# Designed miniproteins, single chains, part 39

Each design is a single chain, and the fold is of that chain. pLDDT is the mean over its residues in the fold that is shown.

## One batch from the design tools (miniprotein)

Design m1338
Fold by ESMFold2-Fast:
Structure m1338 (fold): chain A 82 residues (1-82)
Amino acid sequence: SREELLARIGELIEEILLSSGLVSPEEARERADRFVAYIGGLSDEELQRLIEGIREQAAEEKDPEIKAKLLEIAELLAQLVE
């Protein structure tokens, strides 16, 4: 479902933020929740642009675990587009 896709995207964003070591667990969760709310309001055209941007970031990412999470986020976002 759309809700399950959004929840999984939030989990992946939280994990990426926590891996940075720059934010607390509470801050990572809050930022992930904010991102999920943001993407929930995007048009299909805006979602496609976001997907392209994330794929570009993944291509440049040196950490294979973060790269894999970014690619999973892009795939889940693509499932939100009709």
Scores: mean pLDDT 86

Design m1339
Fold by ESMFold2-Fast:
Structure m1339 (fold): chain A 97 residues (1-97)
Amino acid sequence: MEERIRELIERLLEAQRRGYELVVAGSPEEEIERLREEIARLAGEIARLAGVLSEETIERGEEDLRRALDTPEARRLNQAVLEVARPFVEERREELE
């Protein structure tokens, strides 16, 4: 993985963890929405740098993720990011053992 992509994946995982904590804590929806926007932006940037999706698909998926919409574009963006992150997450798991 490129160093830039690794940094973005780490930020994405951290943001997702914070999002879960905010929801469990009953935090205001405004805070949850702001974090959702950051997660969507990070996902889009990862997919763009990895060159796995067209810019049009990334832009639409990012917008849909920000709005918590379950669309084909949002699903494609999420799946592409998971595939990009998979080797990094597996490598990290072995290092932590």
Scores: mean pLDDT 78

Design m1340
Fold by ESMFold2-Fast:
Structure m1340 (fold): chain A 68 residues (1-68)
Amino acid sequence: SVDDLAQQYLSLSGSQLSQRLGQNLEQATALDRDAAERAGSLLEGVSPEDSPQVSSEVTARLESHVRS
């Protein structure tokens, strides 16, 4: 699912994102939902196995949503 895909990308982006998500559970959940929705929009047609090879641009956008 898009939530799983976004979560995988956030995980691959680095341990810092995972740590920040853990610090503010409720706010992190909202940001994670936004990131998942954005990931689905940006990655439509991309298979789950391609997630590790996602461009730095897509990764940066997901990080921006989490850091906001």
Scores: mean pLDDT 50

Design m1341
Fold by ESMFold2-Fast:
Structure m1341 (fold): chain A 91 residues (1-91)
Amino acid sequence: AEEYLKKAEEYARKAIEYARQGNVDEARKYLDEAEEYAVKAVKEAKPDDTKTVEEIRSLFNSAKYLISLGQVDEAEKEVKRALELAKKTVK
């Protein structure tokens, strides 16, 4: 679970870097990878925690939408919330 969480954090960092460079398509692609690893971390730690998985997916979807609007700082906040939920579940 911790290895998946670490990968989610790395992909999320790259996504925000691409978003700040104005590369929206790459940013969204890296957020999709971050979402998948965050979900894998939660499912490995607590397979029956469907509520946390859905909350994480919702936050990543909000972040992707905000990036499409050029609202990178707001997108980063949503991503950080999703990763904190995953981290709290993995602990």
Scores: mean pLDDT 86

Design m1342
Fold by ESMFold2-Fast:
Structure m1342 (fold): chain A 88 residues (1-88)
Amino acid sequence: SKEDEARKLIEEAKKRIEEMKKVLSQTKNPKLKSYMEDLIKRIEETIKEIEEALQKKDWKKLDYYMTVLKGLLIRADYVIEKAKKEIE
C-alpha cells in the first residue's frame, strides 16, 4: 500500500536520476547542466528522507517527502525533455 507506493516511487526516481546523468553528460548548456545537477542532488536527498521515514515508520514525514519527490520528478521529466531537444 503506502510503503509499496513509496518503494516504487524511489525506484522511479532512481531511473530518472540515471536518465538525467546520461543527458547531463551530453549537454553543453551550463545553466541546464547546473539545474540538473542541483535537481539530482535534491532527489537523492529526498529519497534518503523517504527511506528514513520508512525505517522509523514516520507516516507524516513519509507523506510529505513522497509529495516532494513527486514534484521533483515532474521537474525532472520537463528538464530531461528540454535537454534532449538541445542535444545534437
Scores: mean pLDDT 86

Design m1343
Fold by ESMFold2-Fast:
Structure m1343 (fold): chain A 106 residues (1-106)
Amino acid sequence: SKEEELEKLIEEIKELLAEIAQLFKDAGMDELAKEIEEMRDKIKSVSDAKSAVAFVEYVWLSYENGLYSDVPEMKKLTDPAVIKKFKELVERLRKLLDEIQELLRK
């Protein structure tokens, strides 16, 4: 059903958020990791999932634009391999939101 398909996409978003939180924890970004884990644990709806993904995108955009005042821990994101992995995970989250949006149009 459409509801079962939405649940699966939300579960995939939660898995990617857990992977991002672990990536940040391993990089010493403990506060950002905790915030993402707390957002993940509270996801019960499409709206919650969109909010969590929007936060992760905000963190990535802050990194790309050098805007560290709002996200100071991003100064710790110096390893090219971690940066590349984070970018890939953000792109995967964006694709999952597009799939949710497409399902909601059907």
Scores: mean pLDDT 85

Design m1344
Fold by ESMFold2-Fast:
Structure m1344 (fold): chain A 85 residues (1-85)
Amino acid sequence: MPNPNSLTDDQKKEVVLTTARKLGELGLLSQEEVDEIQALVDAGAPVSEVLQLFHDYILRSLGLPPRKLSATSALQMALLLLNGM
């Protein structure tokens, strides 16, 4: 498993985007939510913004209230979900 702290910002965005696409295939995220994450990545948005949007959509899919999450925790969650699929 790659160390999250050793990933480039582009690699972090790719991990989030790959995870979002897999969750979309499983019906946990809507295609619209996956497309919004893709749009932020394509627009060159900061990695923190991409991680926050991804986290917000995961919480919505689980029916949980919005929570503030650190960028490291959001990336760890994406890596765990990606590895678990």
Scores: mean pLDDT 74

Design m1345
Fold by ESMFold2-Fast:
Structure m1345 (fold): chain A 60 residues (1-60)
Amino acid sequence: SDEKKKEEIEKYRQELEEVNAELLAWVKRRHPSMSEDELAALEKQLELNIEGIIEYLKKR
């Protein structure tokens, strides 16, 4: 059971990372004046959002 859960989590993580890459690209296009520090903070927030979504999905 634990192996199947790990496999499902990895699949969700990969899919969410792809969505986050698209979101980050969208932000860069809409706000090209954002600093490296601002972009790094956004990337960190997007990573935390992945963890939050995975935990939410685990509870369903």
Scores: mean pLDDT 82

Design m1346
Fold by ESMFold2-Fast:
Structure m1346 (fold): chain A 90 residues (1-90)
Amino acid sequence: MAREEALEKLRELEREGKPMTDEELKEYIERIAGVEREAIDRLLAGERSPELEELYRRAQREVLEALIREFEREGAPEEDIEDARRALAS
């Protein structure tokens, strides 16, 4: 599934110690949160609308919630789960 594939790719990048690129982050958001790439591209092009800001904020929340669920399923260290929860609270 696209969500599982995105999470696997994130884990691979983490294992290699490489930071996620902007393009990889966009793919991650699109696949996990179901946000259209066009909306992400419009926001990054400097388009500022309340609707796009809310959509992006929702997408970030969906991504972080998915990451927390995966960490919990894998029995990841509590510190990693807390870091993800802290990001979600921001």
Scores: mean pLDDT 63

Design m1347
Fold by ESMFold2-Fast:
Structure m1347 (fold): chain A 72 residues (1-72)
Amino acid sequence: MKTIEIKAETSPGEIGRALQLEREGKAKIVATDEEAKKLMERIDKVIEQGSPGGKAGALELARGEPAEVHHH
């Protein structure tokens, strides 16, 4: 299993992917920032509601977009 850290800057699609991995028991999510925790809760609720048009699209983008997005 892998630990995935979620920050306030993390994209909604990447958060959704991490939440799916945690539900599958393949990863554990850690959010140290309150903003990150709130963002995760919002995305988790959207996934639970089954929003195929909007947030499913964001999840699809997370699959294509590189996870390593930082200045270096």
Scores: mean pLDDT 65

Design m1348
Fold by ESMFold2-Fast:
Structure m1348 (fold): chain A 69 residues (1-69)
Amino acid sequence: MDDRILEAAKRAALGALDYERDTIGDDKAAALKRDVLAAKTVDEIIDAARKYGADTAVSAVRAAVARVS
């Protein structure tokens, strides 16, 4: 169950990266991608997105988690 929520959160965050690259820059987007792939909890994904100013990724993750949970 937690794995399905985590997978949905990772997919949402990674899906937002194309928009976020234009906003936060390539270096921060690459770091966010690495942090998202390494994340073991939804909170780690949200914290990473907030750390890099990826507001679209935060919103996408929250929406995906709400749909699965």
Scores: mean pLDDT 81

Design m1349
Fold by ESMFold2-Fast:
Structure m1349 (fold): chain A 78 residues (1-78)
Amino acid sequence: DERVRAMVDAAGEAIREVLEKVPGVLSVTAEIDGDTVRVHVVASTPEDAEKMVALARETLDRRVPPGTRVEVVGSVAP
């Protein structure tokens, strides 16, 4: 399934970019559900969460196949 493979590759690239470029990362998870790629980033600060969300969205938008839904959510650890 070439579409699922492309979505998996896009999610992996987004995780890699966030882990490499944002120092405040607590966790990054990705989930593929049908035509949707969901990435959840958890940061120690709201500013880092916003940077992670922006970077993940940018990476996913470049790499996902046409018609893919992209959902990126950032949160801050308590």
Scores: mean pLDDT 82

Design m1350
Fold by ESMFold2-Fast:
Structure m1350 (fold): chain A 96 residues (1-96)
Amino acid sequence: SPTPEQLEREVLEALIIIGLSVAIKASEKLPDPETAERIKELATQALNAVERGDFETASKLAEEGAKLARESGDTDMARLFENIAKLAREAAKLPR
């Protein structure tokens, strides 16, 4: 049977996937196409990291997304990526 920590990891994984999917969709509305493409690439790479259980890499990619969003002036996107990075860091501490 799954442990409480394993169930928490699964909930965090689901929330991270939802957040990254929202970031990908929201990137389509960004005024700069090059920034939009880079945010999509970072979020897609983070989703791939989550799928393989690599939450440490997912957190780092989300932090890069937050930085890029701040540099583009999108404070809401930056906060979304910062929250995703926090969730990924918490998931990385939990047993597989």
Scores: mean pLDDT 88

Design m1351
Fold by ESMFold2-Fast:
Structure m1351 (fold): chain A 70 residues (1-70)
Amino acid sequence: GAKLVVHGEVPQAFVEAAAEVLKDFPTAEVSLYNLASDGLVLVGVKAPKPALFGVRSPEELVAKLKEALS
């Protein structure tokens, strides 16, 4: 199944949004980081293709993560 690792205090809504997207991508490996200084949540994709991007809302996370995993 997909791997989701959460680093630091990421708001639960972002974690739930990522987990929901990952139901459709069972080989994905994703990390979430809270960048408290910037108000950003950083999303790191390790598999299938490496990607790194920042999001400010769960809705933005869903859109960008789906694009990164497609």
Scores: mean pLDDT 82

Design m1352
Fold by ESMFold2-Fast:
Structure m1352 (fold): chain A 71 residues (1-71)
Amino acid sequence: MSPSIKKAQEHLKKGEEYYKKGDIKEALEHFKKAERLALLSQIGSTISNKDVPPEAEKILEEAKKGIEKLK
């Protein structure tokens, strides 16, 4: 697991925590960071001729769903 994927997971968890607390601004910020980091991980894998980790794809989808909930 890459450092970027691990950080993306941390931001996803923080987004969910802030959402439960009702801190919508903080939740949105963390979900957006998780989305960006997961996307960068996918691009990095493509450039390196490596398979994209399924974990990065899952984080990206969950972050997008989190953002949609806060819309």
Scores: mean pLDDT 76

Design m1353
Fold by ESMFold2-Fast:
Structure m1353 (fold): chain A 64 residues (1-64)
Amino acid sequence: MEKKELEKKYEEIKERIKEALKNKESSDEIGEEWYELYKKNPEITVDDIQEELAKLVEEAEKEE
């Protein structure tokens, strides 16, 4: 199902952001990828993972 595929992509993005934060790597590319997915799929709700991703992206951009 499309929702399951989107959830999997969001989980992968979340893990990549967390890994970038741990390794002090840039997450701007990952953040942009997540934002594009979210913007393109506004009709698909993926529970709290979207809110968690938004917070992680914002924190990652702040931390650099």
Scores: mean pLDDT 66

Design m1354
Fold by ESMFold2-Fast:
Structure m1354 (fold): chain A 66 residues (1-66)
Amino acid sequence: MRLVTVRTDAPDGEYEVFLDGVLEGQGEVVDGLVRFGSERARVGDTVELRNVETGETFTGVVVEVR
């Protein structure tokens, strides 16, 4: 799996990450960044972040894949 970094305006917390409506991973948002494993994500992709405690949704953009 590739390590993916997403930049987001979501507050710090634990999030499920969705790409094209498909659950790709889960990660902790810290200081506007979250990291997760994905084979599908590419730099510039838009993702949906869903807070695991509140269900509130935010958008993020993939900024790095390695």
Scores: mean pLDDT 86

Design m1355
Fold by ESMFold2-Fast:
Structure m1355 (fold): chain A 85 residues (1-85)
Amino acid sequence: REEILELAREASEILDTPEIVELAEELLKRGASDIEVTREVIALTSSLLQKKIKEGKISEEQKKKVEEIIDKLRELLIKLIKQEN
C-alpha cells in the first residue's frame, strides 16, 4: 500500500501531474483493492507519459525514470496477485 502511494507520488512529480497520486489516494479511500489501485495507477501513468512524449514536454531522462516507476508498479502488481494464493 505505502509502496503504491510512493511510486504514484514519484510519477506525479516527474510528470508534473498530481492526478496520479490523487487517484491512488481516492481509490484507497473508496475501499479499492491494492491490485485494483496498482492497475489504475499504471494505466494513468502510462497514458500521461505518452501524452507528454507526443507534446514534446518530457526529456529522455524523465521518460526513463517514469518507465522505471511503471516497471516497479508492474512488479508490485505481480507480487500482489501471487499473494492471493
Scores: mean pLDDT 83

Design m1356
Fold by ESMFold2-Fast:
Structure m1356 (fold): chain A 68 residues (1-68)
Amino acid sequence: LADELAEKRDEALIPEKRQEALDEAYKLAGEAADKRDELSPVEVAQVQSLLLSTIDDYLKSTTKYNGS
């Protein structure tokens, strides 16, 4: 899970792939939050750390994901 999110975050640095990578990363972060009790605390912390700033930017720039 954390490895997949790290890969998606790297893809988000590419402008033409950014929207798709961020959409997938945001979806994975939401799913990880829902399954927080099933994941190790270390994995949860890594997932949240990798996407925290990315999700914050996403929420500020668009209302499409604001309801999540």
Scores: mean pLDDT 62

Design m1357
Fold by ESMFold2-Fast:
Structure m1357 (fold): chain A 76 residues (1-76)
Amino acid sequence: SSLKKKSKKLDEEIKELERQWYEAVRAGDTERARELTKKIAELLKERSKIYEKLGDKESAKKYKKRAESLETMLEG
């Protein structure tokens, strides 16, 4: 289904952005880490919505909570 294909792409994108985030943090690149955090939070929200559509309420809740935690970190 299109949802399964989109799920795989989002999971791959999130994993790649998280890898880049770890590199940015290790390098002390605070601005890039902040940019990547914003992108990761958005993709986690999209992935949560797909979990809801697939009936996986527990995974949807986990991804939504992860996104909200990252958004809170961005506020300072």
Scores: mean pLDDT 86

Design m1358
Fold by ESMFold2-Fast:
Structure m1358 (fold): chain A 82 residues (1-82)
Amino acid sequence: LSEEERQEIIDRAIRRLTKELSEEEVRAMAEATREAHPEFMATLSEELQRAYTVVSLVLAERGIQASREEILRLAEEVVKRM
């Protein structure tokens, strides 16, 4: 990802979390991600679990294939900017 693309993904994820998705929607999505990756998600704080889930959604919408580590790095940046 370019720096510009990375920034767009972070900004989009923050917008989804704060303005576009309800708390119930984010919780349901995070629960689904936890069900798919229970051990990994259990190592993350609740805020990181939510950010990771939404970043994964944004990447999927853009057709970007990313590793767990890349998604986690983006999620960490999202949490820092909220």
Scores: mean pLDDT 80

Design m1359
Fold by ESMFold2-Fast:
Structure m1359 (fold): chain A 76 residues (1-76)
Amino acid sequence: KKLEAQLLALKAALYAIKGDLEKAVEYARKAEELGWEGAVEQAEKTYEYAQTLSEEEREEAAAELEKQIKEQEEKL
C-alpha cells in the first residue's frame, strides 16, 4: 500500500514536470486515497516549478522521475 501510494505520487510528479496538470492531479488524488497526504498540493507545486524550467531541464527531471518510477515498480 505505502509503496503503491509512493509510486502514484512519483507518477503525479512526472506528469507535473511534463506540464500535464490534469494527469498530475489525477495520479496525486489516487496517491492520497492510498494514504499519501498532500500529494495533490505537491503535484500543483511541482507543476508551477516546472513552468520555470527550460525544455532541457524538464527532460532531465522527467528522465530522473521515470528512473525512480521504474525502480519503485520493481519493488512491487
Scores: mean pLDDT 81

Design m1360
Fold by ESMFold2-Fast:
Order: sequence, then C-alpha cells, then structure tokens
Structure m1360 (fold): chain A 105 residues (1-105)
Amino acid sequence: SLEELLERIGELLSEMLSLAFKDTENDPEKARKVSIYGFRILALMTELYVLLKQGKLTPEKIREIHEEIKEILAEMKKYLSKENQAKVDQIMEEIDQLFEQMIAL
C-alpha cells in the first residue's frame, strides 16, 4: 500500500538522519546544517502524509517531493565523512526504488 511504502521511506530517512547527526556531533556548524536539512525532510514527509490522508496525493506530487528530497540529501551529504557519504548513497538507492513503487500504484 501507499501508506506502507511511505512508512518504509520514513524509516530509511530516519536511519540516514541518525547517521548524519552522529557524523557531525563534534562540529557545531555542520550539526546545525544537518539539523536544517532534517527539518526540511520532515516537512516534505509531513506533506506526503497529509496529501495521502486527504486523497490528494498524485504521481506528479510524489515525483516533485522525491526530487526535492534528493536535492536536500545531496547538499547534506557534503558535510559527512567519505564512508558515510557512501552509506547515504546506498540508503538513497533504496528510497528511490520505494518512490518509484509509490508512483506505480
């Protein structure tokens, strides 16, 4: 279901943000940037959930929010270690597949 796919995307984004916070925990300026990106992602996920509950979630809106999340993650990734950049890329590949499944429903 769309709700199950959205839940899985939320879990993966939570994992990625936890990794980013841990990576930047000793650098206040990087931690602040990661926190801003985290709040932006939360707002987009909230929009998806609200639209889903209202029966207004369209394939176009799913694509729009997916692209915005990809842009945010590309910006956030620049503040992380090389090892954690690779982990973010792996998690993002899984998120990309889940968004494509949502569009196909």
Scores: mean pLDDT 88

Design m1361
Fold by ESMFold2-Fast:
Structure m1361 (fold): chain A 63 residues (1-63)
Amino acid sequence: ISDEKAQQVIELLKNLEKQWIKRVSAEDLAKRTGVSESDVLAIGDLARETGETNVEVLLKSEL
């Protein structure tokens, strides 16, 4: 995955955080960004570990 696409996912998560959204499905993020669900999950985990966002990216079954 490109750094630009990873940044787009992170910026979307930051925008969701501003809207008080604490959890989001990887499926919804994949549809919005064109990134695969597995890559969106990995980017979400990395963003939380690095402190970029507190939004949790989950599989739809975990919501």
Scores: mean pLDDT 78

Design m1362
Fold by ESMFold2-Fast:
Structure m1362 (fold): chain A 87 residues (1-87)
Amino acid sequence: MTPEELAERIAEFFRRMSKSSSLTPEEVEEAKELVQKAKELDPEGVYLRAVARLLRDDGVSVEQARAEMERAGVPEAVIERLLRLLE
């Protein structure tokens, strides 16, 4: 899996979560896996830029993106970095 493929998976996960009222146990485990792979494949944050681009193209607001990331259990440092890229 490339960092770009990971970024697309993360963006798809957040789009799916924005339409869901709750996280399933499977979705929680998927979120954990994506965060772990991000740490391993892209410690410099290239994937975060790709995710920010996909979220902008989908018309996701900064406030919506934050709420979705918090719900998915994304670390606060990653949330802050991604939100800067969305602005």
Scores: mean pLDDT 64

Design m1363
Fold by ESMFold2-Fast:
Structure m1363 (fold): chain A 67 residues (1-67)
Amino acid sequence: SLETDILAGVAQIAAAVGLLASKRDGDEETAKRFEKLLDEVNAALQAGDREKVERILEEIRKLMRDY
């Protein structure tokens, strides 16, 4: 659905930004966490699971807040 696609796109961008920032800072642990979240968003998008996309986006937001 369009809404799921938009939410997944937002999550993908946020996770990619977090990944690049953590890689730049040499924070391999946080980089791995963003990589995992990016993979999970892609899997949820392929499954059409909007609720899972929304939960993963919240995890990305929390991780970015703490970083």
Scores: mean pLDDT 84

Design m1364
Fold by ESMFold2-Fast:
Structure m1364 (fold): chain A 89 residues (1-89)
Amino acid sequence: SEEEKKKEAEEEVKKAVEEMKKEMIKTGMSEKKAEEVGKKILEAFKQSLEEAKKEFAKIVKEVYLKETDESKAVVAAAAVEALYLKEKV
């Protein structure tokens, strides 16, 4: 069913967001900031794929200005994975 597929997609995105938060915290982002970022991503996902892409772009830009190349790569990879899960459904 469409509702079942949507719930599965939401569950997968939540898992990806949790992993993304873990990596952001490891790279020096505060737990509070990582939670705020994760919440915004999940809200964007609920609206549309395009909104999720915009929110992910904002996160990557923020990390790019403040973090090392390794930190930026980790956050970018997590963002791509979350978007991929949305598109797969």
Scores: mean pLDDT 64

Design m1365
Fold by ESMFold2-Fast:
Structure m1365 (fold): chain A 110 residues (1-110)
Amino acid sequence: RRVVIPTQEMADRIRETIEAALAAGETDMRTIVDRVLETARAYEDEHGITLDPLALAMVIVENLLELRDLSLEEINEVIDELARRLGLSPTAVESIRRYAKRLYEKKLKE
């Protein structure tokens, strides 16, 4: 399968999945992550592709930070779950944590 970076269409589907889970009253971040990864998996099967795990994790983290008032501790727990589910290297996890911290700090200043 071809490894691809998530398109805007895929990012929009991830966002819609998170919004639907939140609208249904889902509060467990692990359950929301499970639903998002199921959406990503279905998209991969539908198109015969593999999404780049690092890029996918970054898109998920960005949308969760935008849609939920998460603490930095809560977002790091999400990153740990994504690392476990997607088999991310320690270097990839560190990159995502740095990205999430930057987004979190920017949100606090706005």
Scores: mean pLDDT 82

Design m1366
Fold by ESMFold2-Fast:
Structure m1366 (fold): chain A 91 residues (1-91)
Amino acid sequence: DIIELAKETFKLFDRDKDGVIDKEELELLIEHFGMKKSLDEILEKYDKDKDGTLDAEEFFDLFLDILEEKGIKLSEEEKEKVKKTLLELAA
């Protein structure tokens, strides 16, 4: 289930349980998914508020791009459910 994958991924990398993914956690995520982008490139693209962390909405954008690179496309309903689940976990 893609919604559960998003939920478990966010929980796995939100290691300090503060509802955001910090730079150390992002480096682990990049390694885990075999991403070819550096930490700085990920933060430049997805860190919209420039605080050096990814909140649940910024993580959602990153997660969608990871899935797209793997050839996985979500329906609009699945995108909405993933976003709501991530926001609820971060609250």
Scores: mean pLDDT 77

Design m1367
Fold by ESMFold2-Fast:
Structure m1367 (fold): chain A 79 residues (1-79)
Amino acid sequence: GRARAEEIERRIREEYERLKKQYDEFQKEQDKKTGKPVTDSSSRQFVDDGFRQAALGRVARELGLPSPEALRELLRSLR
């Protein structure tokens, strides 16, 4: 039911935030070593979208689903 959908959505958000934090820490370390930014502002949106897709894929795999699309279908079926 709905509670299951909320649990899955929370897991997706947790994975997204974890990936975003790891990338931010990695980028800061690279900037310190090279004195140059790793990415520009125009690629920031693309990178953020990538984290969202990666989070969906990880949660899909955690649930034994073949793809992020299967996870989205599962979420719709739990309505």
Scores: mean pLDDT 72

Design m1368
Fold by ESMFold2-Fast:
Formats: C-alpha cells, structure tokens, sequence
Structure m1368 (fold): chain A 65 residues (1-65)
C-alpha cells in the first residue's frame, strides 16, 4: 500500500475532477462521494481524498493498493 499526501493549489472540486479524469484515463470507473467538506474519489486500486483548505488550496491524500 502506497500513501501520499500533498497540498495543491486547486479547489477541492477541481482536484477531485482531475483525480477522477486520471483514473478514467487509466481504465477505471471511479465513484465520487461528497462527505461534508471532503470529496472522495474511489477507483479499483486507488482512493483519493480531497479536503478544501481555503479558496485556492486543497489537501489531497492518495492511497494506492
């Protein structure tokens, strides 16, 4: 299991959309779930959790199995 955490200069909506697009480009069919201020994008081997920090930044936690 590989876990990476980063802060990106993107809104949570934009960061989640990019994560979804990347998984779809890799042949996955990810699901997107919103839980309050958190957006979870879950694919077959990858889970990306995005939390809005401010207007221009989000925290992204990516877990790869």
Amino acid sequence: VRVSESVVGLSAETAAALAKASMEAAGETPTVTREGDRVVVEGATTRVEVIQLDETHSRVVSTRR
Scores: mean pLDDT 79

Design m1369
Fold by ESMFold2-Fast:
Structure m1369 (fold): chain A 97 residues (1-97)
Amino acid sequence: SAADEAIRHLEEAKQALENGDYETALEHIQKAIDAVEELYRQALAAGNDEAVRAAMESLKHLVEAQRAVKQGNTEEALKHLDRAIEAVRRARDALAA
């Protein structure tokens, strides 16, 4: 699913950041953004307002994570990635209801 693809890329981004590999982290964050944009389109098509809001929240945190990585702020980036993962899970759960 788009949600599971997003979570996989976000976990890979976290691992890359913990290893100091900022370039690989940014690549995985971008792939997660692409997957969450697909999740957002699916939520809109389903008319599921909860899933739409959760997908939007995830996108906001992914943009903040990209900014933090580019500034060398690993701690802030990891916090935003965790919040993005939780928002993706909420969107997935809302679509399954």
Scores: mean pLDDT 91

Design m1370
Fold by ESMFold2-Fast:
Structure m1370 (fold): chain A 83 residues (1-83)
Amino acid sequence: MEPEPSDYGKKDPISGKEFLPEKGQDLIRLPDGHVFRKGDLDAWYVATGSTKDPISGKPIPEEDLERFSSMKDVEAAVKKVLS
């Protein structure tokens, strides 16, 4: 799902970084309503091997996983987390 304007100014649960639209951050909302920076979420999937919501542990639909589940996108996300 796409993030809503009200999600900006909140912090990513994985990295603790703020959701700031003026910084061109890619954000993603999962079905449970949790919002993440796309790069931080991708890196979390690489690190854990999990396809579940990091907070609730519920399975993420395949259509949401497709948005960042390619190996190339995952590699880019790891670089974003390290910076």
Scores: mean pLDDT 58

Design m1371
Fold by ESMFold2-Fast:
Structure m1371 (fold): chain A 69 residues (1-69)
Amino acid sequence: MAGEEVERVIEETYARLNALLDAAGLPPVSRKEATQLALTGIVSDEVYRRLAEAAARTGAPVPARVIPK
C-alpha cells in the first residue's frame, strides 16, 4: 500500500516548507502543519500567509491551498 509514499511526501513537504521559510528569514512550520498540508493540501490562514511571504521574498511558488479556519 502507499503508506511509505505518504510518509515520504510528509517528510519532503516538511523539509521543503522549512527550507523556503528559512531562505526568507521566517519562522518554521511544525511537523503537524507540514503533515496537514501533505495529506489535505490545506493549511491555516496564518501558515499560508507565512508561505506567501516566503514565496514573495524568494520568487518560489506557494505550495499550499488555503481553507481559512
Scores: mean pLDDT 73

Design m1372
Fold by ESMFold2-Fast:
Structure m1372 (fold): chain A 100 residues (1-100)
Amino acid sequence: SSEELQARLDELSREAILELLERLYADPRLSPEQKAAIREAKERFEAEEDFRRGAALVSEALEAIYARMSPEQRAAMDAIIGEVEARAFARAQEVEAELA
């Protein structure tokens, strides 16, 4: 069903956002201040019941962090985002195939 597919895709998106935030928090190239902002974004995301609002809060926080990053930090974030997005895309394809 379309509702079941959307719910599964939303859950995968939620997992991808949490993985992204956890990987960024663990990266030694990020400053303590950037890590504190990422932790705060994760806590707000986990507390937000509306997925779209939660995702928007994370996006806004990551954009603010990215704007203040060094080129080396931006390269690290871009690499982590690319890896997380590739894995999330593969998982979404599997879910779509299961519910087809």
Scores: mean pLDDT 84

